# Designed miniproteins, single chains, continued (4): the designs that were tried, part 78

Each design is a single chain, and the fold is of that chain. pLDDT is the mean over its residues in the fold that is shown.

## One batch from the design tools (miniprotein)

Design m14692
Fold by ESMFold2-Fast:
Structure m14692 (fold): chain A 98 residues (1-98)
Amino acid sequence: MEELEKATEEGLRLAEEVLEKAEPELKEWIKAMKKAGVPEEEIRRNAVSIATSLAEAAVQKYLDEKKVSPEIREKVLEEVRRFAERKATELADEVLKE
């Protein structure tokens, strides 16, 4: 579906942009949690939650402006969540190894 492909590509682009902008603050938060003795599994879960929420907020705004159908919206948001979860997990793993 051409509309689904275009919405997914733009959604992932927006998710990447917002997560790249948030990366320095998220790294600092992960370091602070590690220093405070928070378990690594909890830090990882919370980092994923933060990244997913940020990415979804940006992408939902785009989908609303483009008046994308509910079915396409759900599929795009699913891909965006997977992307954000992967990026947040990779970032947490990188910072926690330091």
Scores: mean pLDDT 85

Design m14693
Fold by ESMFold2-Fast:
Structure m14693 (fold): chain A 79 residues (1-79)
Amino acid sequence: MEEAEKILEEARRLAERLREATKRFVLGEPGAEEEVRRIEEEAKKLLEKASKLENGDEVVKEIVELLTRAAREGAEEAL
């Protein structure tokens, strides 16, 4: 469980970064697209780590839900 907890902590931090980056991207801020791309690469690595866990399918689902929600909320906050 320690490994899954650490991965979910990283996912929550990444989701917060994605929300802010998506908001800046929607607002047309310079460099925001590059930041979103970097976050996507970090998310890919995190999902790969999660998939190797005993309960990997559940952890991957939680990460995807967190990131999807964060991106949507970031876009909505740009209003």
Scores: mean pLDDT 83

Design m14694
Fold by ESMFold2-Fast:
Structure m14694 (fold): chain A 90 residues (1-90)
Amino acid sequence: MKKGYRLNITFQADNDEEAEKAKKLAVDAIESAGAEVLDSGLHKIGEKTYLLSINFLADNKEQAEKAADAAVKALESAGIKVLSKTLTEL
């Protein structure tokens, strides 16, 4: 049975279009890592700073951490500056 996790990523983007692309990259990376995305939210928290929150299911904490790392790596590979990452068990 899969367990629930929340990933919060704070990152920099020049505009809302870039932030939405970042959200899609992170969600796609989590799903490609074998986790099941339930929902995601994107909030502008500063002039060029966004908070991305993703709720997902993973088989265990190790798989959840791998999915979270995959999301961050996907963003960084796309040239997006990640400021923070927090993974919480639900």
Scores: mean pLDDT 87

Design m14695
Fold by ESMFold2-Fast:
Structure m14695 (fold): chain A 64 residues (1-64)
Amino acid sequence: VDDVLDRVIDIYMDGVMRGKSDDEIAREIAETLGISVPTARRIITALRQGDLDRARRLLAEALG
């Protein structure tokens, strides 16, 4: 899960640096990991709030 979370953080940070919206970043995360866009949006929200434990939980639920 941590390796996947690191990948999500990389996609999020790259998207922010490129001026992408949260919706655009969520679509990229969803496509890359094979998860739903609503789940990717919840993960982005958790990352924005600094809630890494929630982000990990959401990833584990989506991938398991």
Scores: mean pLDDT 82

Design m14696
Fold by ESMFold2-Fast:
Structure m14696 (fold): chain A 85 residues (1-85)
Amino acid sequence: MEELAKEAIELAEELAEKAKKAIEEGGVEGLEKLAETPEIKEKANKILELGEKIKETGSEEEVEKVYREVTSLFQEVAKAAEAAE
């Protein structure tokens, strides 16, 4: 259970880091191109699968922690994309 939460957060951190780098190197178009890659889509799907498993465990605190951390990381990416425009 705790391991699933950590894995989901780690994958989200990897995606956020790659997204920020894509924005830095290619702007919003760089981010869009990255999102089209199979590798990024697979990692995003795995985060969703881990999220469903964490919900099934019945631990509301862990679900909230993962949601908060993942949302924070995606907000950082969105802010970087807005700054690039």
Scores: mean pLDDT 76

Design m14697
Fold by ESMFold2-Fast:
Structure m14697 (fold): chain A 99 residues (1-99)
Amino acid sequence: SQRQRDIDDFVKNLADVLRLEEAFSDDKIKEISKKIRDYMLAGDNDGLIKLLKEIAKESPPSVKALFNSIIKQIEAGASYSRIAGVASLYLAVEKTVRR
């Protein structure tokens, strides 16, 4: 389904952000990715927001700003496609700067 693809794109893009920023170990990123996917598949936006807030607290300032933006988008009723796009844009910009 389109919803499954949007969820997979968001989870992949967020995992790529966390790897790029070296915010967590690979095992921790896999754990986070599973939890995010589970909340999104369940439609549990409250659980998703709480998890994203916890990750943001332990992350570098750039990642905190991104996660806070994503949280605001979710709270405003943004689609999973939109939040996947926000993370994708961050990756595109950061990969360009770090080349």
Scores: mean pLDDT 86

Design m14698
Fold by ESMFold2-Fast:
Structure m14698 (fold): chain A 64 residues (1-64)
Amino acid sequence: LTEEEIEKLRRGARLAAEQGDVAAGLAVGHEVQRMTGGDGEAVARAIAAGDAEAALRALDESVA
């Protein structure tokens, strides 16, 4: 993953969490899993909970 791709995912996760958009959260989680093989479900759950910081932490763990 490039830094630009990671930044794009981070923006999407933050916006979805701030809006409580569960469908957008599932889409972001699926994209994380597709691109990294990491735990996209953890990202989607954090977004559904409206916890942007938890979503970003889960995403960062997936791209490590």
Scores: mean pLDDT 80

Design m14699
Fold by ESMFold2-Fast:
Structure m14699 (fold): chain A 90 residues (1-90)
Amino acid sequence: MRRLEAEAIRRVAEAIAAGISDEEVAREVLELAERAARALEAGDWETALREEERVLELVEPHLEELRDPATRARLAAVIAALAAEFDALA
């Protein structure tokens, strides 16, 4: 499951970053998400959680941009694809 959880973090972060107009904030979201994904792959749950919390704090001021219909459609598609992938493992 670690590989799928790490992939889920990366894909969701890419969809979020694409919806943020501030390129530096978008880059930092991707960097933190990649650190969280790598920590998960290494079994470092504390680091993964910490980096995920930092992504959430960075994204919070930009939530209005994420309400854009195109961004919401991209996020919904990623979530649906991830849900189907997890269901295939049951």
Scores: mean pLDDT 77

Design m14700
Fold by ESMFold2-Fast:
Structure m14700 (fold): chain A 70 residues (1-70)
Amino acid sequence: GRAVLTVEVPESGTYTLVLYVDGEKLGSAQVDLPKGTHTITVGGVPKGARVTLELYRDGKKVASAEAVAE
């Protein structure tokens, strides 16, 4: 299935993006994001799974979003 997540970026910069499915860490990546609202689509997850997205900067969690996969 697919989950659509919306995250608010407080300031432009480089962030560490961390993805979880049902509490299990799927992966992480460094991304350059402008300030504002961003929509991220995560595919290839089980239908009904809870997908969690976290953004970190300087070791601090600055944003998070959750969605259920359809």
Scores: mean pLDDT 82

Design m14701
Fold by ESMFold2-Fast:
Structure m14701 (fold): chain A 107 residues (1-107)
Amino acid sequence: LEQVVKEYEEVFNTKISESDIEILKQFVKEHNLPNEVLNVALFYRFLYNLDLETTLDLLKQVQATGLVLPVPPLSVVKEDIEKARKIIEAGFDNPVPVSDLSKYLKS
């Protein structure tokens, strides 16, 4: 988790508070979600500069549906953030089961 947060902070040139990370991490633990879901929520928080409440709503949607939008590899994001965003937006109709998420999170 700490490594993923640092990589996102470097790529997006922004920071997240430790208190926000703790709140998101607690939600994931309390609802028995895999850590990969937290990584996805953090990615969207950084990409769209979301507030804590909106980020929590993403986690609530994943918990309710069992489905999540996969994030592109960090290598693609580092090369072109806008291209990565377009790939995500094109994939909005293709959410994946949480159980399959680890297959899609690659650098």
Scores: mean pLDDT 71

Design m14702
Fold by ESMFold2-Fast:
Structure m14702 (fold): chain A 77 residues (1-77)
Amino acid sequence: SQTHTVSADVTVTAPDTTMTLTLRVVDEDGNVLNSATVTVPPGGEGTVSVSASAEDRTLYLESSLTTDAPPRPQPPR
């Protein structure tokens, strides 16, 4: 048997609204092995890290990003 490990480091920048990033490590059956969340204030930057290990399983990284305001409009050309 072999141990598999997934580790992820993700940085998120919040330009003008609060942003919350959640990372989850799931196995091939959709079982959540670990999760981590970061909340970044407007104009801020934050990093979230998650790691999980499992023996003889395929691991996937899932991410979810939420905001409390509409996204910024793109500047006109």
Scores: mean pLDDT 79

Design m14703
Fold by ESMFold2-Fast:
Parts: C-alpha cells; sequence; structure tokens
Structure m14703 (fold): chain A 97 residues (1-97)
C-alpha cells in the first residue's frame, strides 16, 4: 500500500475520533447531527482509501491512464473529506460556546 495514503488515512481517522469524543458532551439532538456527519466522513475516508489503492495498483501495472484517473478521484475525495471535517469542527465550536 502507498505510505502517504496510509498516513493520510490514519490522520483523518485520528481527527474523526477526536471529533467523536468532543461530541459526547453535546445534547442528544446535537450529538445525533455530529454522529451523522462523522458517519458520512467515514464513508468518504473509505472511498478515498479505495481510490488511492486503485491508483497504486494501476501505476504498478503500467496503466497510467487509470492510475491518473484514480489519483484525481482520491484527491477530490480528500478535499471533500477535509471540508466535511471543517464543517463538523465549526458546528462543535458553535455548540461548545
Amino acid sequence: MEKEAEETAREFEARLRELEERARSLSPGDRAVVDEMIARARRLLRDFVRAAKQAVKYEKAGDDEKAERFKKIADALKRELELMLEGIEKFLARKEA
């Protein structure tokens, strides 16, 4: 597996665990909203890991067109995941105040 994708996935998983811990102090309704956002972020993280693995697989196979396509998919998913995490952090900051 590609080391950079593994490190990125571990960093996102650690951030998600921290956000989940912060959500434990919220009201049941607010916690339900954050839990759903975290669930969506975890789905994006799985899709990112799958795309990154496909990019590495096709690169090793010499299929540069498919490798490039999956690299672009992984990059797009990473950006979407980062925006979703920022959204969760802003929601938590607002509710913790």
Scores: mean pLDDT 85

Design m14704
Fold by ESMFold2-Fast:
Structure m14704 (fold): chain A 63 residues (1-63)
Amino acid sequence: SDIEKGLAAAKEAGAAGDVAAALAASYERGQSGMTPEEARKAVAEGGADEAVAERAGRAAQSA
C-alpha cells in the first residue's frame, strides 16, 4: 500500500524507473524477494549515482 509513496520519493531523488521496479518486487514478495543491497545494485547498474542507489536501498528496506 506504500508502493506509491516509495515511487514518489524515488522520483524526487532523481532515481530511474528501476527503483520503482525494485520497490514493487520487494512488496510483491513481502520484502523477501529483494534486499536493500539488491535494490542498490539494480539502481546502480541502471546507471544511477551511488548516492541514488543508497537511497533506493534504504527505501527497499522500509518497504
Scores: mean pLDDT 56

Design m14705
Fold by ESMFold2-Fast:
Structure m14705 (fold): chain A 78 residues (1-78)
Amino acid sequence: SSQPVRLTITMEDGTNLNNVLEQIYSLFGSDPYFQGSWVNPDNNTVGVDFKAGADVDAYVERLSKIPGVKSVSVSPAS
């Protein structure tokens, strides 16, 4: 991607979002494109930001394998 990207991960109802956050930091915490992750409890989602130049398709694939992930959406990060 020529710009920073935000991935929004929608979780199954009842998922422990802090456990998902821990898994994301375990997978990407050492990745040079990883900028951060946060929980949105009211929306049952987890956000992840990556720097410009990230392999977005590979990140979507890896995030989609986390237990309880319903969907991953991609948008520009601002």
Scores: mean pLDDT 84

Design m14706
Fold by ESMFold2-Fast:
Structure m14706 (fold): chain A 82 residues (1-82)
Amino acid sequence: MEERIKELKKQLEELQRRFDALKPTMSQDQALEILSLLTEAQAYLNLALNPNASEEEKKEALEKAEEYLKKAQELLDQAEAA
């Protein structure tokens, strides 16, 4: 669990770095969409770290965080290709 959270956090930080680098070349709508996905990923990672959350809620939160990070990566890859 802890290693998985650490890896997802590292992935989020890398995607945030890529977003900051590409943001000046993006449309406002594209930037907002990617920012929303990264924000959702961070929110779900925070839920996974919440000591009051059940094991089921933490597992679901990690799965959602991975999903949002993957979507953000796909959009960033498309932005770099443009």
Scores: mean pLDDT 83

Design m14707
Fold by ESMFold2-Fast:
Structure m14707 (fold): chain A 94 residues (1-94)
Amino acid sequence: ERVEITIETPGGKAVVVVSSEDTGEQMAKKLVEAARSVVDLSDEEAQSMFDAIVKALKMREGKTVYDKALAAALALRSQLEKLGIPVKIEIKKV
């Protein structure tokens, strides 16, 4: 099972694929690195985003990869919104 997450900001567009083989921490790391490719995040902001995504994923243990990707994407969006960065996130099964 694989899910594609597209992150779009004024700084650009990043695409990340997460799967059932990813741990929560691996999924969070992929999303944070994707965000850092389109947003200039400090190490502290990146760590805060990682922690928020990991927390959201722990609340979705035993759920589908899609449900986990959705929770992670919503946590990512919330963190970017706190930084005043407009973001559009799209999620699809692949």
Scores: mean pLDDT 84

Design m14708
Fold by ESMFold2-Fast:
Structure m14708 (fold): chain A 56 residues (1-56)
Amino acid sequence: SAMAQLEQLRAKLLARLETRMSRELGPKVSQRAAQILTEELDALIEQGRSLEEIEG
């Protein structure tokens, strides 16, 4: 499903971002950025689910 593909992309993006930011800015900043990104992506996924429920 499209939601499953979105979740897979989310995981890949988080892994890449965390790795890069750990190298560039250190692990503490990377952890905070990963938390923020996860929250934003969770909100987008939930919004997508709500739209699918309404539109069918």
Scores: mean pLDDT 72

Design m14709
Fold by ESMFold2-Fast:
Structure m14709 (fold): chain A 72 residues (1-72)
Amino acid sequence: MDKEKERLALEHMERVARVMGAVEVRELERRDKVLTFELTRADGTVETVSVDAEEVYEAVERQKERLKELLE
């Protein structure tokens, strides 16, 4: 996996965890371009979330273009 795409996927998961109110994030597996995480909320609820690093990278690039249009 590309280091930049990995970093963006990890930053995305950290943001998702924060929005969902997760107190713990654990990486379960990494297969090809897909990262799978276990998110634990304050009430002890556990959810499994998978992230495609390529999709995250493309979404971030699209968001950057969108923000440039709105801020310029």
Scores: mean pLDDT 76

Design m14710
Fold by ESMFold2-Fast:
Structure m14710 (fold): chain A 69 residues (1-69)
Amino acid sequence: MAEKLVERARELAAKGTLRDLILAEADLTMAEMDLIIRERLGDEEARKRLEELLPLIEEVTARLNALLA
């Protein structure tokens, strides 16, 4: 599930509209929660995927903050 949410979030972020960035943020939040739960249950790959996800979360959050300022 998290992997498909990240894929969709990347597509939405590429479009770059305010609406698409809001939807990307929602998808990334859901993916992050899924991966955190999986890591806590002993999925070591989930930790690696979380580390790979952080730059995308930071990019989308920064772009949203710039548009909403």
Scores: mean pLDDT 82

Design m14711
Fold by ESMFold2-Fast:
Structure m14711 (fold): chain A 67 residues (1-67)
Amino acid sequence: SKLKKMEELAREAVRKSRAGEEPSKEEAIALLGLGAEKAKATLDLDPDDQETLDEAIEKGKELLKEL
């Protein structure tokens, strides 16, 4: 489903951000489309990943401004 693909891409965006890597445009778009609240609810994120989530979303917004 579209939601399942968005969750998978959003999870990768958070994982890469936590590792100090830049998410891809596709991953950033998926995370922004899902949003912080839904990402916290649907992704199985630990507390450290949840703290990284806000930074990942901010980077995704910056990336989308360049599109």
Scores: mean pLDDT 73

Design m14712
Fold by ESMFold2-Fast:
Parts: C-alpha cells; sequence; structure tokens
Structure m14712 (fold): chain A 102 residues (1-102)
C-alpha cells in the first residue's frame, strides 16, 4: 500500500538522520531535516526526535528537530526535552502509556 511505502521511507530517513547525529555530521543532519520538511516526511522527524530523546542526545540537536515540527504542542516539546535530560525515564513514559490504555 502507499501508506506502507510512506512508513518505510520515514523509517529510512529517520535512520539516516540518526546516523548523521552518531557521526556528528551536523551539516548532513541539517540538510536531511530540511529535506524531510520539504517533502512532508514529518513522521520521520517525529521518530528521529523520539529516538534521540531516549538516547539522551544533546538538547541543541533535539531543538533543531523540534523547530522543524510546528505542530508539536509545548507539552510534547517539554516531554522530549525531559526524556533527553533524564528528568523522565523510559519507565516513567511506559507507566504513563499504560495508564492511558487502562
Amino acid sequence: SESARESLEDLELASRLLRAVHAKDYAAFDALVEEAVRRGHHEALRLTLLFLSYAGAPLEVLERVIAALPDLSEEEKQRYLDLASGKKTLSDILEEYKKKLE
């Protein structure tokens, strides 16, 4: 399906973004963020933000992705920053998720 193809493109782009951060190639990272915005791959940016937050990436890197996602609420932005800074753990997020499913 077209939806499945779009999901694979988003996962591949997110993978490329994460590799650029791991390599500290911020020029490539910024170019890939601009490509994602231009082509409407907002899900790739959301996936990248989630993985970078869980990995405790530098806040300036997270802020670059956040700036590219205008539809994020202030609460969502703060949640990603809290994850990256260690103010919230993966365990805390799982418990919050569990409560929403119950």
Scores: mean pLDDT 80

Design m14713
Fold by ESMFold2-Fast:
Structure m14713 (fold): chain A 93 residues (1-93)
Amino acid sequence: SERLQAEIDVALAIMVASLLLKTGAKEEDFPLLEKAAQTVLRNLDKVDPETARAALEAVIEAIKKFIENSTDPEVKKRGEELLKELEAALAAL
């Protein structure tokens, strides 16, 4: 089931965001968060609205922490671009 696959992928993305926050939102781990955010964005129309909202809120929180902690201007820029896309998606729910 495509919907079941989407629910699993989104649940894993939420777990990744949570684990990255617990491990200090280190700059070197940002690519894992980018992948999680893109997974959430790709599956918004395939999951329950409550699941979509929870996932967007989780990855938004993690992205904000990475932007705050990062010293790399490229990571900050990519994080800020993702944050805008994620916040727009959340507002559209």
Scores: mean pLDDT 87

Design m14714
Fold by ESMFold2-Fast:
Structure m14714 (fold): chain A 61 residues (1-61)
Amino acid sequence: MSRLEQYLLTLSPEELREFREKFLAYLDELIAAETDPRVRRSLELIRRRFAERVDRIIAEL
């Protein structure tokens, strides 16, 4: 469950910011393409939690 977090911690602050932008854009595309409201809501929660987690890691660097 922590493989992504371990990977993110190996990145420089600049690389981490770039990864954040690209991954959030990818999630936004998935949300826009999703037709099931429950799945869309789950993706929105994943997006928010991911952004919060990455922002916390950046703030600690």
Scores: mean pLDDT 78

Design m14715
Fold by ESMFold2-Fast:
Structure m14715 (fold): chain A 80 residues (1-80)
Amino acid sequence: SSKKKLAEQLLEQSKKLLQESIDKSVQAIGYAATAVSAKNLGDMETSQKYLEQTGKLSKESNKLDEEAKKLRAEAKKLLA
């Protein structure tokens, strides 16, 4: 049915957005670790830079996750 095909497309798009969210979350963890390492070495400038990037990536990851959840919920309604 056309509804089933649309639901499959929404689920595929949701999966792609979820993967992008996960990738950004992993990058944020790496940057946070780098910031901690820099701080322990007394490099406060590098630490601050990576903390700012960590915050930005976390916000972007959360936005993508929410968009993915919305698409998945929409797909489930079409299949109900």
Scores: mean pLDDT 91

Design m14716
Fold by ESMFold2-Fast:
Structure m14716 (fold): chain A 79 residues (1-79)
Amino acid sequence: SSEVEKKLKELIEELKKIADYLKKNPNMPKEEVLKLIKEAEKILEEFRALVEKYGASKELIEEAEKIVKEIQEIVAKIL
């Protein structure tokens, strides 16, 4: 449904904002990084639950996967 597609796109936008914030703030305290990781994890769980129940285009799934990899790469540099 268009409602689910809209929600999936909103979740992707939220993940992108987290990735961008992490990139712009490389010297943030570890505690703040961990909070952002937890936030991203919750968003990803909601995204995956919606995909499992309703399906999604391959394009949306691949976009989410790219952002997750980007966040993982940034976090690895901060650890």
Scores: mean pLDDT 85

Design m14717
Fold by ESMFold2-Fast:
Structure m14717 (fold): chain A 68 residues (1-68)
Amino acid sequence: MAALEELLAMIEAGATPEEVMRAIKEHKMTPEEIVELARAVEERDPILAGMLLIEAGVERLIEKNKKK
């Protein structure tokens, strides 16, 4: 999947957490894709992985709220 691979390449190149979060929103990644990205980077950058999991959780809550 193009978005996941692109975000992984950015992280490997030393992108900041803020840059990664912006890229996720620009690519309109689903919560599921964000969780997969978090798992892929967990051992390299556990702080970034934690931020990604929080973002995925927030996006999921927003989607549930919108549908009620």
Scores: mean pLDDT 77

Design m14718
Fold by ESMFold2-Fast:
Structure m14718 (fold): chain A 60 residues (1-60)
Amino acid sequence: SLAEAVEALLVAAGLPRERARAAAEQIAKNSDASVEELAEILVEAGMPRAQARQIAALVA
């Protein structure tokens, strides 16, 4: 699923699995979210803003 693929990507990017899973599920539920909105989800999960924006652009 999209959530499983995004979780794997976020774990590879350095997020703890529990935070990566929560963020991935939130992203999957917000399919129409903007890059900025996806980046904010990743920042709340503990990712630095610059990295969050880069990952958000790949997922959006």
Scores: mean pLDDT 83

Design m14719
Fold by ESMFold2-Fast:
Structure m14719 (fold): chain A 81 residues (1-81)
Amino acid sequence: SKMDELLAVLKKLAEDMKKQIEKITDPEEAKRALERMRTFLLALARHESRLLGLSPEEEQELVAEIEKYLEEVEKEMLKKI
């Protein structure tokens, strides 16, 4: 489905951004980068859902799934800082 394809793209973008953030040596800069990544990807998820003509229900499901994924990524990365 369009939702599943978009979710896969967003997860790949998160992984690519995560790899760049892992190169940041300053812990506070890394934390700020993680916050910006989360804000950007959640906004992108909502924008792309609307652009692709997903239903409000599909948008909510997609946003919930990506938010859950990003929370797991953030928790993992903050433990390493």
Scores: mean pLDDT 85

Design m14720
Fold by ESMFold2-Fast:
Structure m14720 (fold): chain A 116 residues (1-116)
Amino acid sequence: SNQKQLEEFLAFLKEVAKVSKQIDELEDQGKFEEARKLGEEFVKNNPEVELRELHSGTVFLILKPDALERLGALLLKMTDEQLDEVAKSLKGIRDPALALQIIGLLFDAELAKRKA
């Protein structure tokens, strides 16, 4: 069901947010190699995300294009209340790149659901 897919996605976002926070905390401690290994391990177990690296040596998680396409299709089927639940989940995401990806999908879903 659409509700089941939404619940699974929200649980996935919570795990991504948790790992992203742990990566940030390791990088704040200067543990860049440990942060990278944590990110690589998470990506191996979660094929919907990829690990990106900045010139500073810091790493961050983002959703792959295919995962974004699937999520976008799912959000088009959601009620306003369900879309609000996705928006609320973003408050836990400290990584601006991941947060912006989800914000973009929410905006696209709202525009596609043209109001009378």
Scores: mean pLDDT 81

Design m14721
Fold by ESMFold2-Fast:
Structure m14721 (fold): chain A 83 residues (1-83)
Amino acid sequence: MEIAKRLAENSTLEQLKKGAEIILAGEKDNPEMVEHAQKVLNSDDLLEAAEHFVKMLDEAVKILKEAVDRVIEKKELEKKLKE
């Protein structure tokens, strides 16, 4: 992954691990995202950590989009039912 190489060139292992900690603190419902986040936290190689960090972000973006859509839909439906 070319993006992972660029991330590794412009980041430290500590920064990548901090990012993974933040994601794990907020969301644990997607096992693929959790797996990649854990691999970032357990990596001693900057490039390997960057590769898993990119995969974690891809999964997190999908989860967040679905979660936002569901929250909006639920709130709109509840508002219509209780009005």
Scores: mean pLDDT 74

Design m14722
Fold by ESMFold2-Fast:
Structure m14722 (fold): chain A 86 residues (1-86)
Amino acid sequence: KEELAEQARKLIEEASVADIPTAIGLLRQALNLVKQLPIDDPEKVELLEEIRDVASKLADQATNLDDQIEISVIELAAAVMLTVAK
């Protein structure tokens, strides 16, 4: 459980400094790990907020439609999970 949260955080950190295609892949992996954490875990909320924030930043930088769609899906997934967790 703790290992999943730490691995997700590392992926989010890597995504924040990566190029857009790489960052999208890393955020998807992080989201998949965070999805496995218990719904009432405060760390899950923190990680989902970080994923959403990084995705939002990438959306501002993305210039092609495919990347914008992928980023939007990640941002929406994180937002929905935040709603369920809270």
Scores: mean pLDDT 80

Design m14723
Fold by ESMFold2-Fast:
Structure m14723 (fold): chain A 74 residues (1-74)
Amino acid sequence: EVKVVIPENASKETIITALGAELQYAKKFLSEEEQKKLEEMYKKAVEAIENGDIEEAKKILEEMVKFIEEQLKK
């Protein structure tokens, strides 16, 4: 189980940066199909931020990290 520490008061910019970092990290280790799934999650999180839903974006970031961890354990 992956534990991600996301600041409660994280700014929009901080969350976007974290999302981009996770996506770039995953591209080094995951298959093309797995990368596409992460890119879909990333787009969803960015849309949530644009709509002012920072909590939804944080949740998606945590889901992305869990997805990466699960793929690496295969």
Scores: mean pLDDT 73

Design m14724
Fold by ESMFold2-Fast:
Structure m14724 (fold): chain A 86 residues (1-86)
Amino acid sequence: MLSKEQQLKVLELLFNAENYSVSISTLEKETGASISTIIADLRKLGIEVEIKDGKLVVTDKEKLRERYLEISTELGIERIKEAVLG
């Protein structure tokens, strides 16, 4: 399973990409995780994905947005707590 930071990185790359698609090589390079692990984790989050032309494509864009906002908010709060309490 991906760490929260790896999950956020995958979601960030997909959310900011044109047509919500990112090359498999970019996802693996940026996260250090295998594409099979990335796909399994995204599906566990309820995000439907397909592989087309060497790219990972999100088919449920609303679910991607929902999960990206959720995880980025969660990790953002954790970072703020570390900055304020550390």
Scores: mean pLDDT 78

Design m14725
Fold by ESMFold2-Fast:
Structure m14725 (fold): chain A 60 residues (1-60)
Amino acid sequence: DAEEAIARARELAENSPDPGAAATAGAGVKEGEEMLAQGDEEGARRSAEAGVRAALATER
């Protein structure tokens, strides 16, 4: 769900050894939290998941 996706992205932002991946995951957290605050659970989930995918692609 949205909260789990945001938690996943936050963990990557805090623990990623790659600063680019950490920044990308952090952006996903921020967008997800803003959407969740507006009641857009699907948007929040998609933003957090997109951040995770982009961060993982950066790490390789």
Scores: mean pLDDT 77

Design m14726
Fold by ESMFold2-Fast:
Formats: structure tokens, sequence, C-alpha cells
Structure m14726 (fold): chain A 82 residues (1-82)
């Protein structure tokens, strides 16, 4: 749903804010935690997974941060390879 898409976009933006404020070790944990969330959605709630992919694509398109863009590009490319 549109409301769920907006919630996921907000969750991703909050994650990006935490990532930018974090040290290298904490950044790695944030990305690993997000990867686990994505995998759990894919396996248990495919409709929510598809909405989360839309949220990632939207945030990737609007971000000017090259590190965040590269992380999201890698996640989308991994999905497309499967």
Amino acid sequence: SDARLQQFIADIQAMIDRYKAADTATRARIIADFGRRMRNLRDNDPDAYNIMIQAVQQVRTTTTDSDIRNIFNNMINARNAD
C-alpha cells in the first residue's frame, strides 16, 4: 500500500541518518541488519518485500550520497541476479 511504502521510505531515511552518524564497525552492523530485514521480508512477506524494494529504489534515486547509492545499487543488482 502507499502508506506502507511511505513508512518504509521513512525507515530507510532514519537508517541512513544513523549510518552517517556511525563509525565503520557500526555502519557494517546497520547494513547487515537491513540485509537481514530484507531477507526476512522476502521469505515471509513477499508483498512487503516488493514494497521495500520500491522504497529502496526511490531513496537511491533521490540520494546524493555516493556510499548510500552504491550500497542500494548492490542490493538491487543482487535481487535482479536472482
Scores: mean pLDDT 81

